# Ledger of designs, part 2: designed miniproteins, single chains, continued (6)

Each design is a single chain, and the fold is of that chain. pLDDT is the mean over its residues in the fold that is shown.

## One batch from the design tools (miniprotein)

Design m20037
Fold by ESMFold2-Fast:
Structure m20037 (fold): chain A 64 residues (1-64)
Amino acid sequence: MIKVDLEELLKKVRKGLDELGISEELKEKLLKVFKETYEKSGVDEAIRAVVELLEKEAELLGLS
């Protein structure tokens, strides 16, 4: 597929979060932020928003 649909992107994000062992509550929050940001600002900003939230969560847990 030359262009990735939102559903395919959400599937990839969900898989990545599952592999990281993210909690169900945080996973749903991250997927919601991804979807909302994608709809308003596109895929690059959606990915950035999720990465920033994951980085903040890692920082709170004392992870580098």
Scores: mean pLDDT 73

Design m20038
Fold by ESMFold2-Fast:
Structure m20038 (fold): chain A 90 residues (1-90)
Amino acid sequence: MDEELLREAQRLINEAAKAYQAGDYEKAAELAEEAIRLLDTLPESAEVLRLRAGALYVLADAYAALGKEEEAERYRRRAEELLERARRLA
């Protein structure tokens, strides 16, 4: 079950990044938020933290593209915090 959810979260993050590259920033944000919701249901691990950070980076970029600079900065900082925690868990 957890492995399936991790694969689904990675798929959503990949699709969010594709939407962002296509200029569909609203869709990119929605897909990234869906990935974060799935990952929030899982126990904490380095892999979960790295995937959450990836989703938060896409969300930050999408929000910046939509003119929501304050929200974008907040999500980017959260992503960086999660990556630092993931490194400590190895």
Scores: mean pLDDT 88

Design m20039
Fold by ESMFold2-Fast:
Structure m20039 (fold): chain A 68 residues (1-68)
Amino acid sequence: MLEKFYEILYEKLSKLDPSKLSKEEVFELIREAAKEAGLSEDEIENILESTKDLSPEELLERLEGLLS
């Protein structure tokens, strides 16, 4: 489930210019990708908490690393 979430989020972010995204827009993309992957609200909140201090560019780079 988490791997599917990372794949969906990476695809969404890579089609956008991450430098143009606000923190709120990134949070909405995370919520959308997590819901598409079938994650619970608690899992979504945990992901948001762990990523809240990352820039959109840093998040994209981290996702690329996680997806191998």
Scores: mean pLDDT 76

Design m20040
Fold by ESMFold2-Fast:
Structure m20040 (fold): chain A 102 residues (1-102)
Amino acid sequence: GPAAAARRALADALRQLADIFEKKSQEYKKNGDEVKAKAYEELATELRQLSDALRAGDFDAARQHAEKVAKALEKYTGDPGVAKAFRRALEAAIDRVRALAA
């Protein structure tokens, strides 16, 4: 149904973003930038876990992984405002998809 389609679409988009960040992590590691490599690796890992939680319909786990994505983003950018805005956007998207399932 539409709820399952929306949930899978969000999960797929987040998985694609995780793949991009994993490739960036590998690129930075190859160039000796271990700090950026680790940051992108952590972002990719949490985005994959968020995607998996959404695919499973586990909205509580999805919200927890959205928080971890925001925390990893804060560590990478040093900007808590950007991390907070990103977390709010992810939580709003998750809540919207959950509302379609209700």
Scores: mean pLDDT 83

Design m20041
Fold by ESMFold2-Fast:
Structure m20041 (fold): chain A 60 residues (1-60)
Amino acid sequence: PIEEARELARKAGLTDEQIERVIELVKKAPNPEKAVEAMRLALDLGFTPEEVILAVELAV
């Protein structure tokens, strides 16, 4: 989950600081795999970096 989240965040164009924030959210999530799934879906739908971060926040 953590490695996948990091790769997806970079692919989505997040800054290093934004990637760090997302990784912390995934680590704290009761279900990290659901956070990664939300992130993947947001990227597939063409969401902006800020929208991808919001998708992760809503998934946790």
Scores: mean pLDDT 78

Design m20042
Fold by ESMFold2-Fast:
Structure m20042 (fold): chain A 63 residues (1-63)
Amino acid sequence: MEPQTVTFEGPDLPAAAITEEQVEAARAAARALAEAGARVEIRASPGSMAALGPAIRAALEAA
């Protein structure tokens, strides 16, 4: 079965503007998609990637 690639497009915000709720939501969504067999990629500004990237990576490693 070929996994579908899903791309998360993050906001064009500095890392300080990303809330903990947004980080948690991104983590939960990435984990749900990985458990469904989808490959997850993220595209965002450097600031958003600094805040969201580690959380999404941790979720994918846990799946």
Scores: mean pLDDT 67

Design m20043
Fold by ESMFold2-Fast:
Structure m20043 (fold): chain A 61 residues (1-61)
Amino acid sequence: MDIETLIEEARKDYEKGDIEGAIEKYKQAISMLKELLEKNPDNEALRKKLEEIERKLAELE
């Protein structure tokens, strides 16, 4: 499963009222983004994506 699929599934889980499922999938996406950013630390697009998803997760918690 790619990062975009995880984000979309997290959004759908939230819409269904499965907040725990949404949080888990956002955390998985964040983990994958952090791993990619460790390998590509100068990639601003990955960094911004990570910040966006972390912000969404913070709103759910």
Scores: mean pLDDT 80

Design m20044
Fold by ESMFold2-Fast:
Structure m20044 (fold): chain A 68 residues (1-68)
Amino acid sequence: MEAFLEEVRRREEELLARAPELSDRERLEELARLLREILERLAAVSEDAREALANLPAQVAKALAQLA
């Protein structure tokens, strides 16, 4: 658990450092990837996390369509 949280924190710091160079679409895709990884880990112990993970692709697709 701690190793996973440390990896998430590291990726968040990298994303924040790169944010000025990323488009809105790229930022959304990177955030969606991080959220998916968190939800996948939590899905083993939480029904709410499994439901959120199942709905994530549709939510991301809708957000990307609005950016286009």
Scores: mean pLDDT 71

Design m20045
Fold by ESMFold2-Fast:
Structure m20045 (fold): chain A 109 residues (1-109)
Amino acid sequence: SKLTEEAKKLLKEAKELIKKAEEAIKKGDLEKALKLLEEAIIKIEKAKKLAKKAKDSKLLEEVEKVAREVIELGKKILSDESISKELALRAIGLIISGIGLLYEIELEK
């Protein structure tokens, strides 16, 4: 299905952004890490919508897994002792967005 191919492409792009975000966190660049994760969550949301239309339960499981990775990295950014109030609020927003995606997936069976 063209929908499954597009969803897989978006998930691959999101995973690449997540990997770059992990590298940015290791280097102490929390702002760059957060920007990369914010871009990743947008791609994950699009992939979720496509996976739902395709009725592809395996893709929805992969979407859930990748969304959980974004949430965990967002929590790691939020726990950093050097974090500014601005970046902390953005990290909270990212975590809330990720949790919202997980609830939407749960409601879809």
Scores: mean pLDDT 89

Design m20046
Fold by ESMFold2-Fast:
Structure m20046 (fold): chain A 58 residues (1-58)
Amino acid sequence: LPVPVSYTDSTLAATAAAIAVAAGIGSEEYMEKAVRISREEPEDGEKAGEYAEKAVAG
């Protein structure tokens, strides 16, 4: 993309995954991956977002 998008905010991805898991509609394995990436590679918010989306999709 020619301009950066709001994909660097890994907090949003982790929050969405946590809500989905708490509601019982997400996969805790994908949520764990999203949280781990946001902790260890905070600059890779897009990767955390991908795993959070998979956690929500379940």
Scores: mean pLDDT 60

Design m20047
Fold by ESMFold2-Fast:
Order: sequence, then C-alpha cells, then structure tokens
Structure m20047 (fold): chain A 88 residues (1-88)
Amino acid sequence: GMKEELEKKLKKLKEEFEKLVKEGIELAKQLPDPSVQKQKILEIEILEGLALIAIGVAKVTGDLEFAIKQLEKIIEELKKLIEEIKKL
C-alpha cells in the first residue's frame, strides 16, 4: 500500500543520506586549512541533526510524507555542500 511505498522511499533516502555524510566528512578531512575543515564538518553535522529530527518526527507522528520531503531537501543541501568542499 501507500504507507509501505513511503517507508521504502524513506529507507532509501536514509541510506543515500548516510553515504553522502561519509563522503562529505572524508572530503572535509582532506582540506588543507584546519579552520575550514572544522567549519565544513560542523555544517555536515548540522544537516545530520536536522535529518535525525525529521526521521524522529516520522517515528512519533507517522507523518512519513513530511519526513521524506524534509530529508530530500537536506540531501540537496548536503550535495551542494559536498560540491562546495570539492572546489576548496
């Protein structure tokens, strides 16, 4: 049913997000400036916190559509941050 499709989509987004976090942190650790490195890691950690809040809301309220929408936005922001890190 629709709920099972939403749960499957949320699981895939969680897996994509976790993979992007690992990639972003690995790239940030390669940055030559320690201050910039710390800043980019912190920016990634803020996005992790927001993702955990969105997932938590879904678990408590059952609002999977909200969590999916929020996680999609967070993934887009994380992808932008990773591209920014690659240019540094």
Scores: mean pLDDT 88

Design m20048
Fold by ESMFold2-Fast:
Structure m20048 (fold): chain A 66 residues (1-66)
Amino acid sequence: SKAEELVKEAEKAIEAGDFEKAAELTREVIKLGDLEGAKRLILKMREAGAPPELIEELAKEVIEAE
């Protein structure tokens, strides 16, 4: 699915340390309604050392989409 493709692209961005790109892709995953995929990406970003403010913003966007 489109969401699965975006999740894979976001995982690659996380591995590259490109948290801006990963966040953009995560927001697209949220828009497609894959909230579980988005939550998984947010956790991976946190584990990879993404800024806490970015994690908080993305988590809020998931809550607002529910």
Scores: mean pLDDT 86

Design m20049
Fold by ESMFold2-Fast:
Structure m20049 (fold): chain A 71 residues (1-71)
Amino acid sequence: MEKLKLEIDAGVLLISAATLYNVAKREGKEELAKKAQELMDKIASLTPDNVTEEKIEEYRKELEEIVKEME
């Protein structure tokens, strides 16, 4: 169950990062779009064998930082 939760969390983070990318591109915030794209690439590289709670928390913090910079 823990592994499944991590996979779900990774999926949610990926959708969130993609949303931030689209918003940043629409608003002309190219540096934030680049950060969101890099975060999407990191999350998309996660597999069931290498996903960890530590990586999910790290990427969640990166996502939160991008959100703060958009506000």
Scores: mean pLDDT 83

Design m20050
Fold by ESMFold2-Fast:
Structure m20050 (fold): chain A 80 residues (1-80)
Amino acid sequence: SLDDVRAEIERLVEEAGRLYGEAVERGAPQDVLDRLAALLSEMLDLAREAQASTDLARAQALLEEMRKLLEEMKKLVEES
């Protein structure tokens, strides 16, 4: 349902923010922090579009893009 998609969007945003915050707290290199901040910014833009959507298919497509960004963030943290 659209509500399920919106709940998942909120979860992904929380997870992305947590990854960024953890990297900051650990003193990750500035280039890593800059890249994470850029990915988080993209994530937040997609989340705003998805949360505003009344179209389930559109919201699901945006959610999939958000999942890809989160995987990029995880990979960046793992490779640092």
Scores: mean pLDDT 86

Design m20051
Fold by ESMFold2-Fast:
Structure m20051 (fold): chain A 79 residues (1-79)
Amino acid sequence: SPYEEALETLRRMIEKALEYLEKNKVTKEQADNILAQLRAVADSLLAQLTPEEQARFREDVDKLFAEFEKKANEIIEKY
């Protein structure tokens, strides 16, 4: 479904972002900018979904971004 494809796309982008953080030793500010870019992508994906799918997508996206921030902070602490 478009909802499932949108979620999978966002998950892959988050995984690549975390790999980038591990390799490139970015600052907290740079990590926050990456999160902002991922949120912009999520908003673009959300706009293409039905209202019912949008509600569900928002819940899953909030969880994914919380997990991203946690993992990003853990990576930065190891620098």
Scores: mean pLDDT 83

Design m20052
Fold by ESMFold2-Fast:
Structure m20052 (fold): chain A 73 residues (1-73)
Amino acid sequence: SERDELMRQLIEAIRKSDLEEARKLAEELGMEQVVEIVDKIEENKHSDTFLSLKLLAELEEIAKELERELKEG
């Protein structure tokens, strides 16, 4: 149940574009892929807008998968 609550919070943080909260929740969940994507967005947001937008789209796809897992569990 605690993991499910953290996962719901992560989905909300991603959809609100609260990248600081998303990174923190992803670390707590052990989701290194999400942590890496957030770090790449922060690193590139002022130098590579196209890459940043692609990475934000990847986060939304991850959020959709997590939402499906919560509904199926």
Scores: mean pLDDT 84

Design m20053
Fold by ESMFold2-Fast:
Structure m20053 (fold): chain A 90 residues (1-90)
Amino acid sequence: MSDLERAEKAAYEVARGRPIEDVTAEEVAKAAGVDPYKYYPSLETLLAVAGARYLIEKLEEEKKKNPEKAEELEKKIEELKKIREELLKK
């Protein structure tokens, strides 16, 4: 596992179940054991990429548990997929 992959996974673990804007660079760095700024232009970019990926997984699970909310959850999943794709293009 590369330092980059470790940083992304740590960002997810720190952000899990929390608004991504409440996550700090210090929490991610401590969990990853690396400085995320060495690998990404900003912590916001790293958190957005990692958070979008893992929030998609969480929303897919929620969609399976609550089919009546499937339409709203699917729309949110599509938005997150587009955000992640855009961030990864650069």
Scores: mean pLDDT 65

Design m20054
Fold by ESMFold2-Fast:
Structure m20054 (fold): chain A 66 residues (1-66)
Amino acid sequence: SEEEKEKERLIDEVLELLREVRGLSEEEQEKVREFLEKNYNLEELRLLLEAYRRLAEEGLSEEEAE
């Protein structure tokens, strides 16, 4: 349960950053949550969170069209 709880926390933080940076809807957030739960472990989620934090800090965005 501890690993599950930590994973939920990391996913929540990643989704918070994606919501702020990319304006993800509830629908998109749900899809990303499922993707992260299935494909990312704790170590990968920590690295992903750090990467998004750095991108947010530098004001970088991969989405220029929409």
Scores: mean pLDDT 75

Design m20056
Fold by ESMFold2-Fast:
Structure m20056 (fold): chain A 64 residues (1-64)
Amino acid sequence: MSKEELEREIELAMVRMQAAVALLIEDEEERRRALEELRERVERTLPPEVAEEAVEIIEEALER
């Protein structure tokens, strides 16, 4: 695995972990807000190709 691929996998694993933690929030509105804030943050901070995959993970969590 290249350094770039490893960094991508780590960032996506962190996004998955943060989305899973947000899904533990019992209040539906707070849960949705946390996931929306996470989506906006990954769109700002990650490279476009990684951000697209991260957004898909978050959008799946938002639909639950």
Scores: mean pLDDT 80

Design m20057
Fold by ESMFold2-Fast:
Structure m20057 (fold): chain A 56 residues (1-56)
Amino acid sequence: SALEEALARELFAFDPGADREAARAMIRSLYAHLGLSEEQVEAIVERLEALRREAA
């Protein structure tokens, strides 16, 4: 979704080296107010990994 893509890009700009666990922690801390489902959190993590692969 557009929201998941936007959040993934924002997090990648903030910490491009974050692993899956660090990414989940950041999503839950920074975006707690959005009430994201576990599926949405994992979708953002997968998008972050894709951005990291493209940057390598």
Scores: mean pLDDT 80

Design m20058
Fold by ESMFold2-Fast:
Structure m20058 (fold): chain A 80 residues (1-80)
Amino acid sequence: LKEEAERLKEEAERLEAEGEAAEAAGDYATAARLYREAARLYDKAADLYEKLGLKEEAKKLLIRSVAAAIRAAGAEFMAE
């Protein structure tokens, strides 16, 4: 469970970085998709950390999930 939560966090961070690169390149459609997937993985990781009793880490990941979702919406708006 903890190892799964750590892997999900790492994957979300990777997708977020890829989304940032896509956004910088003007590929808003790709950025939106990557940010949306990152948000989903951050949310899942937050749920697992909460189940592990790691409330502070879960809170930080939930904030990152919301931020990624907002970035996805912004990129979707810019795409079309």
Scores: mean pLDDT 86

Design m20059
Fold by ESMFold2-Fast:
Structure m20059 (fold): chain A 61 residues (1-61)
Amino acid sequence: SDLERLFKEFDTDGDGVITFEEFAKYLESRGQRPLPSAFRAMDQDGDGVIDFDEFRRSVSL
C-alpha cells in the first residue's frame, strides 16, 4: 500500500521503526521543520519510536 511505501521512505535504515532522528532527517530533506510534538502525537504508545501500526493510525485519522 502507499502507507507501507511512505513508512519505508521514513525508515531509511530499514529497522522497521521510525526514530525521531529518521523522522527529522526525512522532513529536513524535504525542507520541512521536524516538530517533536508531531512525532509524539504519532508515537501513541510512548515508546520513543513509531512502528507501522502507529504510523497507519496517525495518517488514517
Scores: mean pLDDT 74

Design m20060
Fold by ESMFold2-Fast:
Structure m20060 (fold): chain A 89 residues (1-89)
Amino acid sequence: AVEEVRRLMEEAGRHFEAALAAARAGDLDAALAHAREAERAVAEAGRIIEEAEARGDLETAEEAIRVAEELAREIEPVAEEAAAAIAAL
C-alpha cells in the first residue's frame, strides 16, 4: 500500500514533467496523453489510501498520506506549469 502509493506518485511526477516538455514543444496530443496518465496515477494512489482508511488500517493510511503529501509538494508546481502550457496551445 505505502510502497504502491509512492510508486504511483513518482510515476505521476514523471508524466507531468513529460506533459510539460511536450506542451512546450507544441505537441498537444503527447502533452494530453501524459497529463491523463499522471492524473490516473494520482487517482489510483488516492483510491489505495481510501481503501486503507475504509479497512481501518489507520497506520498504513497515515503513512501513505504522508508519502503522498511529500511527493505532491514536488509534483504540484510541475502539474500547474503543465496545465498552463497545455492551455496556451
Scores: mean pLDDT 87

Design m20062
Fold by ESMFold2-Fast:
Structure m20062 (fold): chain A 74 residues (1-74)
Amino acid sequence: VDEREVEAAMYVIGGAAAKTAGDYETAAEYYLKAAEADPSLEAEALEAVAEALEKLGDLEKAAEYRAKAAALKA
């Protein structure tokens, strides 16, 4: 297994744990790091960042990250 994939998986787990705890700021941070660590997860991780930002009320940044994720899927 690629070490970058393991690192990204750890950030996704951290983000999910923070989200479960209601810590959306920390969740967004971990998902951003996951996107940086593994480009294959970038689109999914950026969508998770957008969801966390929506929970924080930052709809403008959430829309930006959703647009970036959509561009990666196209």
Scores: mean pLDDT 80

Design m20063
Fold by ESMFold2-Fast:
Structure m20063 (fold): chain A 65 residues (1-65)
Amino acid sequence: SAALYEEAKRLLEEAVELAKEGRHEEAQKLMDEAQPLGVRVALEDPALAAELGRIAREAKELIEK
């Protein structure tokens, strides 16, 4: 649903910002919270789930720096 996509996107975008600030543990927590929402989005709309995956990858790459 649009609500699940918007919530997952919000969590992942916040994770990106926290990761940029070096707050890696908090960023990972938000990514973990977004994971079940992203799985549910993928069942309804794989294209929206791919967008969430792109944002999640950005956050993960920042955490690994």
Scores: mean pLDDT 85

Design m20064
Fold by ESMFold2-Fast:
Structure m20064 (fold): chain A 74 residues (1-74)
Amino acid sequence: MNEKIAELVREKARELEKEGGDPRVVEALLALAGTLLGDPAAFQRVLELAESDPEAVARAGEAAREAYKEVLEE
């Protein structure tokens, strides 16, 4: 379950980067994906990003929530 959500979140991050989206949101998405896979360094990055750029983390969280819904509804 978490692996599928992390994979979809990582894909959304790559698509956003290719489209010239906000690099802070891309960074937050990658950190959230790593956190879902149990990486403590990724969790630490999420905390650091939430402190420096809470809006980017909020946007990444919304995208992760949508990915979670897609995986749960299949």
Scores: mean pLDDT 80

Design m20065
Fold by ESMFold2-Fast:
Structure m20065 (fold): chain A 80 residues (1-80)
Amino acid sequence: TESVTLNKETGLELKEMIEEAARLLKEGKSEEEVIEELMEKFKISREMAERIVREAKLVLAGKLSIKVHEDSVEFIYKKD
């Protein structure tokens, strides 16, 4: 198991983007539609949106858990 801890502001922003991407994928939108919606909504680059979609797929597969702490957000990756 690998974990990455980010400050609360950055971590919550990433959590919101990942959860939005996971929701859209679960609703049946294509990866390209999700990328375009993330870019429009969050004003991020295509490269960042593509990364967020990959992270969202890990959440849906049960390979990424996001835990909110008082002053940080922890991203917990399950080993392959």
Scores: mean pLDDT 85

Design m20066
Fold by ESMFold2-Fast:
Structure m20066 (fold): chain A 92 residues (1-92)
Amino acid sequence: ELVRKIEEAVREAEERLRRGDLLGAARALGEAAVYLAEALARGIEVPEEVLERAERAARELVEAARAAGDEEALRLLAQGVADGAAAYEALR
């Protein structure tokens, strides 16, 4: 269940990034970060391919947002990562 949610969030981020929807991509990656944190805290194995896709999408988003001056997208991604880190600490 949790792995499926991560895959869905990563897929949505990839689709939104392809469409130039940086805010939507940032929200989806933030959601994926929280689910990833929960999976890690619970010892659930996430497929390496999904982790690689998430990392690639995050890297592409940061580069695109910086080039576009989209500071809100960068803020949303940073908030999602922070929420994920907080969730990991709370659940471990």
Scores: mean pLDDT 85

Design m20067
Fold by ESMFold2-Fast:
Structure m20067 (fold): chain A 58 residues (1-58)
Amino acid sequence: MAYLNEDEAREFLSHMTQEQLAELVKMAEEGVPDEEIKEKMLSLGVSRKLADEFLKKV
């Protein structure tokens, strides 16, 4: 199941494709370090605050 609410997922999709969002969720579920996931989000244009909120939910 998705760790993001529909509104949060929509915000992420404004910066990336649905496939890229699914890959970020998969990375978090597979135990990739938060630091690496955060850097990936920032490279896609996601704000630091939104990236921190994503990592708090996983």
Scores: mean pLDDT 73

Design m20068
Fold by ESMFold2-Fast:
Structure m20068 (fold): chain A 124 residues (1-124)
Amino acid sequence: SRYESAIKRLLEMARKALNASDEEVEKLLKEFGMGYDQFLYWMEKFKKSPKTLLPLYLAGLLRSLGVPEEEIKEILEELYGVEAENLEELLVKAMLKLDPSMSEEEAEKIVKEFLEEEEKLLKK
C-alpha cells in the first residue's frame, strides 16, 4: 500500500502519545500534521482533552489511510488494552479508560456523532 509508511509513522506516534500528557499529545499531533485540522475540530466540538480524543483521531486517520475497520479495532485494542465486540464499543471503552469522569452515555454520544460525521467525509 502507498500508505504503509504513513501507517507505520502514525502507530509510532500513537505509542508515544499513550504515555504522554495532554500538552505533549497535542504537540505530537501538530508535528505529525496528518488529520490535525480535523482533530482540532473534534476538540472544539466535544470539548474533551487531546489524550481523551486520541482514540477517535487514530480511528479516523487509519480509516482515511485505507485500513479496514476490523484491523483498526485490533490495533486500538492492543494500544489501549481494552476488548470490544465492534469499533464503536471499543472507542467508548478507550475514552472512558482515559477520562473516568465521563459518563458512559456521554462517551456513547461522542463516538456515535464522530462515526456518523467520519462516514460522511469518506463519501466526499
Scores: mean pLDDT 84

Design m20069
Fold by ESMFold2-Fast:
Structure m20069 (fold): chain A 66 residues (1-66)
Amino acid sequence: SVVTLPPTSLSLDREARLAIEVAREFAAEHGVEYGETSLPALDRPLSADEQRLVEAMRRTIEAARA
């Protein structure tokens, strides 16, 4: 069972998780392994909703490159 947490999904918490995932992919793209970089670790895997947001951000970044 999932316990109800306070409704303050701080924008910072969501952005932090997304930023960590994007940074990890960026490091891999530059040939640097995530473990070789001083990046914050995720204490838990991303939820399905968070994964969808990561994909949206990736599409936005790619569109900006195009």
Scores: mean pLDDT 56

Design m20070
Fold by ESMFold2-Fast:
Structure m20070 (fold): chain A 86 residues (1-86)
Amino acid sequence: MKKLKRETAIAITAAAIALIAAKIEPGADPELVEEAERKLREAKKLFDEGDEAEKEGDLEKAKELYQKAKELALEALRLAQEAIEA
């Protein structure tokens, strides 16, 4: 659990940094930036829900939420990087 939570937090942070870079880049694809921002918002929401489930002792639910949050954060990171390259 703790390793997954840490990996998810790192993925969210990396995606947030990449999104900031994409938003300040004049030539970035605005549709990819918007999609990355939507996925990052969902990832943060699921991470918070996972943290709440963990605090309530529902470790299986927390694990599922952290895994989904990590996947969305990594997708957001990729989209933000693609926006700069477009």
Scores: mean pLDDT 87

Design m20071
Fold by ESMFold2-Fast:
Structure m20071 (fold): chain A 68 residues (1-68)
Amino acid sequence: SAKDAIEELAKRKGTNLLTAEEVAKIVAEELGVDPQLAKETALAVSKARGRDGKLDIAEAYEVVEILS
């Protein structure tokens, strides 16, 4: 699932912060949504949360929820 892939990437990187591009790629692949839409949504959530180009795990889940 998109959630599992996000958690696995965060664990592998040893960080709670992922790039909007990394989250968008996972969401596009796992949910079968347009990659450009996934990227724009991830960047919009990042900006709205004051995280310039980054997302924490909860914010990454917001992207999944918006696009599912």
Scores: mean pLDDT 84

Design m20072
Fold by ESMFold2-Fast:
Structure m20072 (fold): chain A 55 residues (1-55)
Amino acid sequence: SPLQKEIDRLMGEIGKLTDELKKAKADGDTKRVDELEKEIEEKVRRLGELMDKHS
């Protein structure tokens, strides 16, 4: 379904951003950490909404 494809896409994006977040934390890049955390939070919220509709 189109909904499942969007869920899969968001899960993939969250995974990539989480890897980038780990690198930014290791580098002490606080500005990058803040940006990545906000983007991850927004995508996780969207994922939750889509999963609720899919159920």
Scores: mean pLDDT 84

Design m20073
Fold by ESMFold2-Fast:
Structure m20073 (fold): chain A 74 residues (1-74)
Amino acid sequence: EELVEEIREFARNVAKKLGFSDEQIEEVAREAEKAVRDALEKGYTRSQIVARAIGVVLQAVADKLAEELGLPRL
């Protein structure tokens, strides 16, 4: 549970720094939580879970930024 909260807070802070809306911030946080819970269920190590969560947050941020700017998704 602590790891899930840490990753959600990390995701929120990244999105906030990029100027996303509160709704978009919570959406990014939800995607990060899903990734962490899935990895925990599969028995990944803490470092593997963190790496996967960072990847998901970066992808979600890139997708939201592309949508906001009218650019193709990466």
Scores: mean pLDDT 77

Design m20074
Fold by ESMFold2-Fast:
Structure m20074 (fold): chain A 64 residues (1-64)
Amino acid sequence: PEEYDLTTAEGAFRAGQAAYAQGHYQAAISLYEHALELDPDFEEARRNLAEARARDTGAALQPP
């Protein structure tokens, strides 16, 4: 498997994408959150985090 550098926002983001592609949404969420901790302006990581959260628990429906 490809080795991802988790000390960089881009590396954490790529690892999150790999986890998401495998259906490991909780792992993807953690990796995207880590990417945003390293680079809070990383808009792509923010968008992918929202998608991973929606997929993880069926939380697409917020309570009224």
Scores: mean pLDDT 76

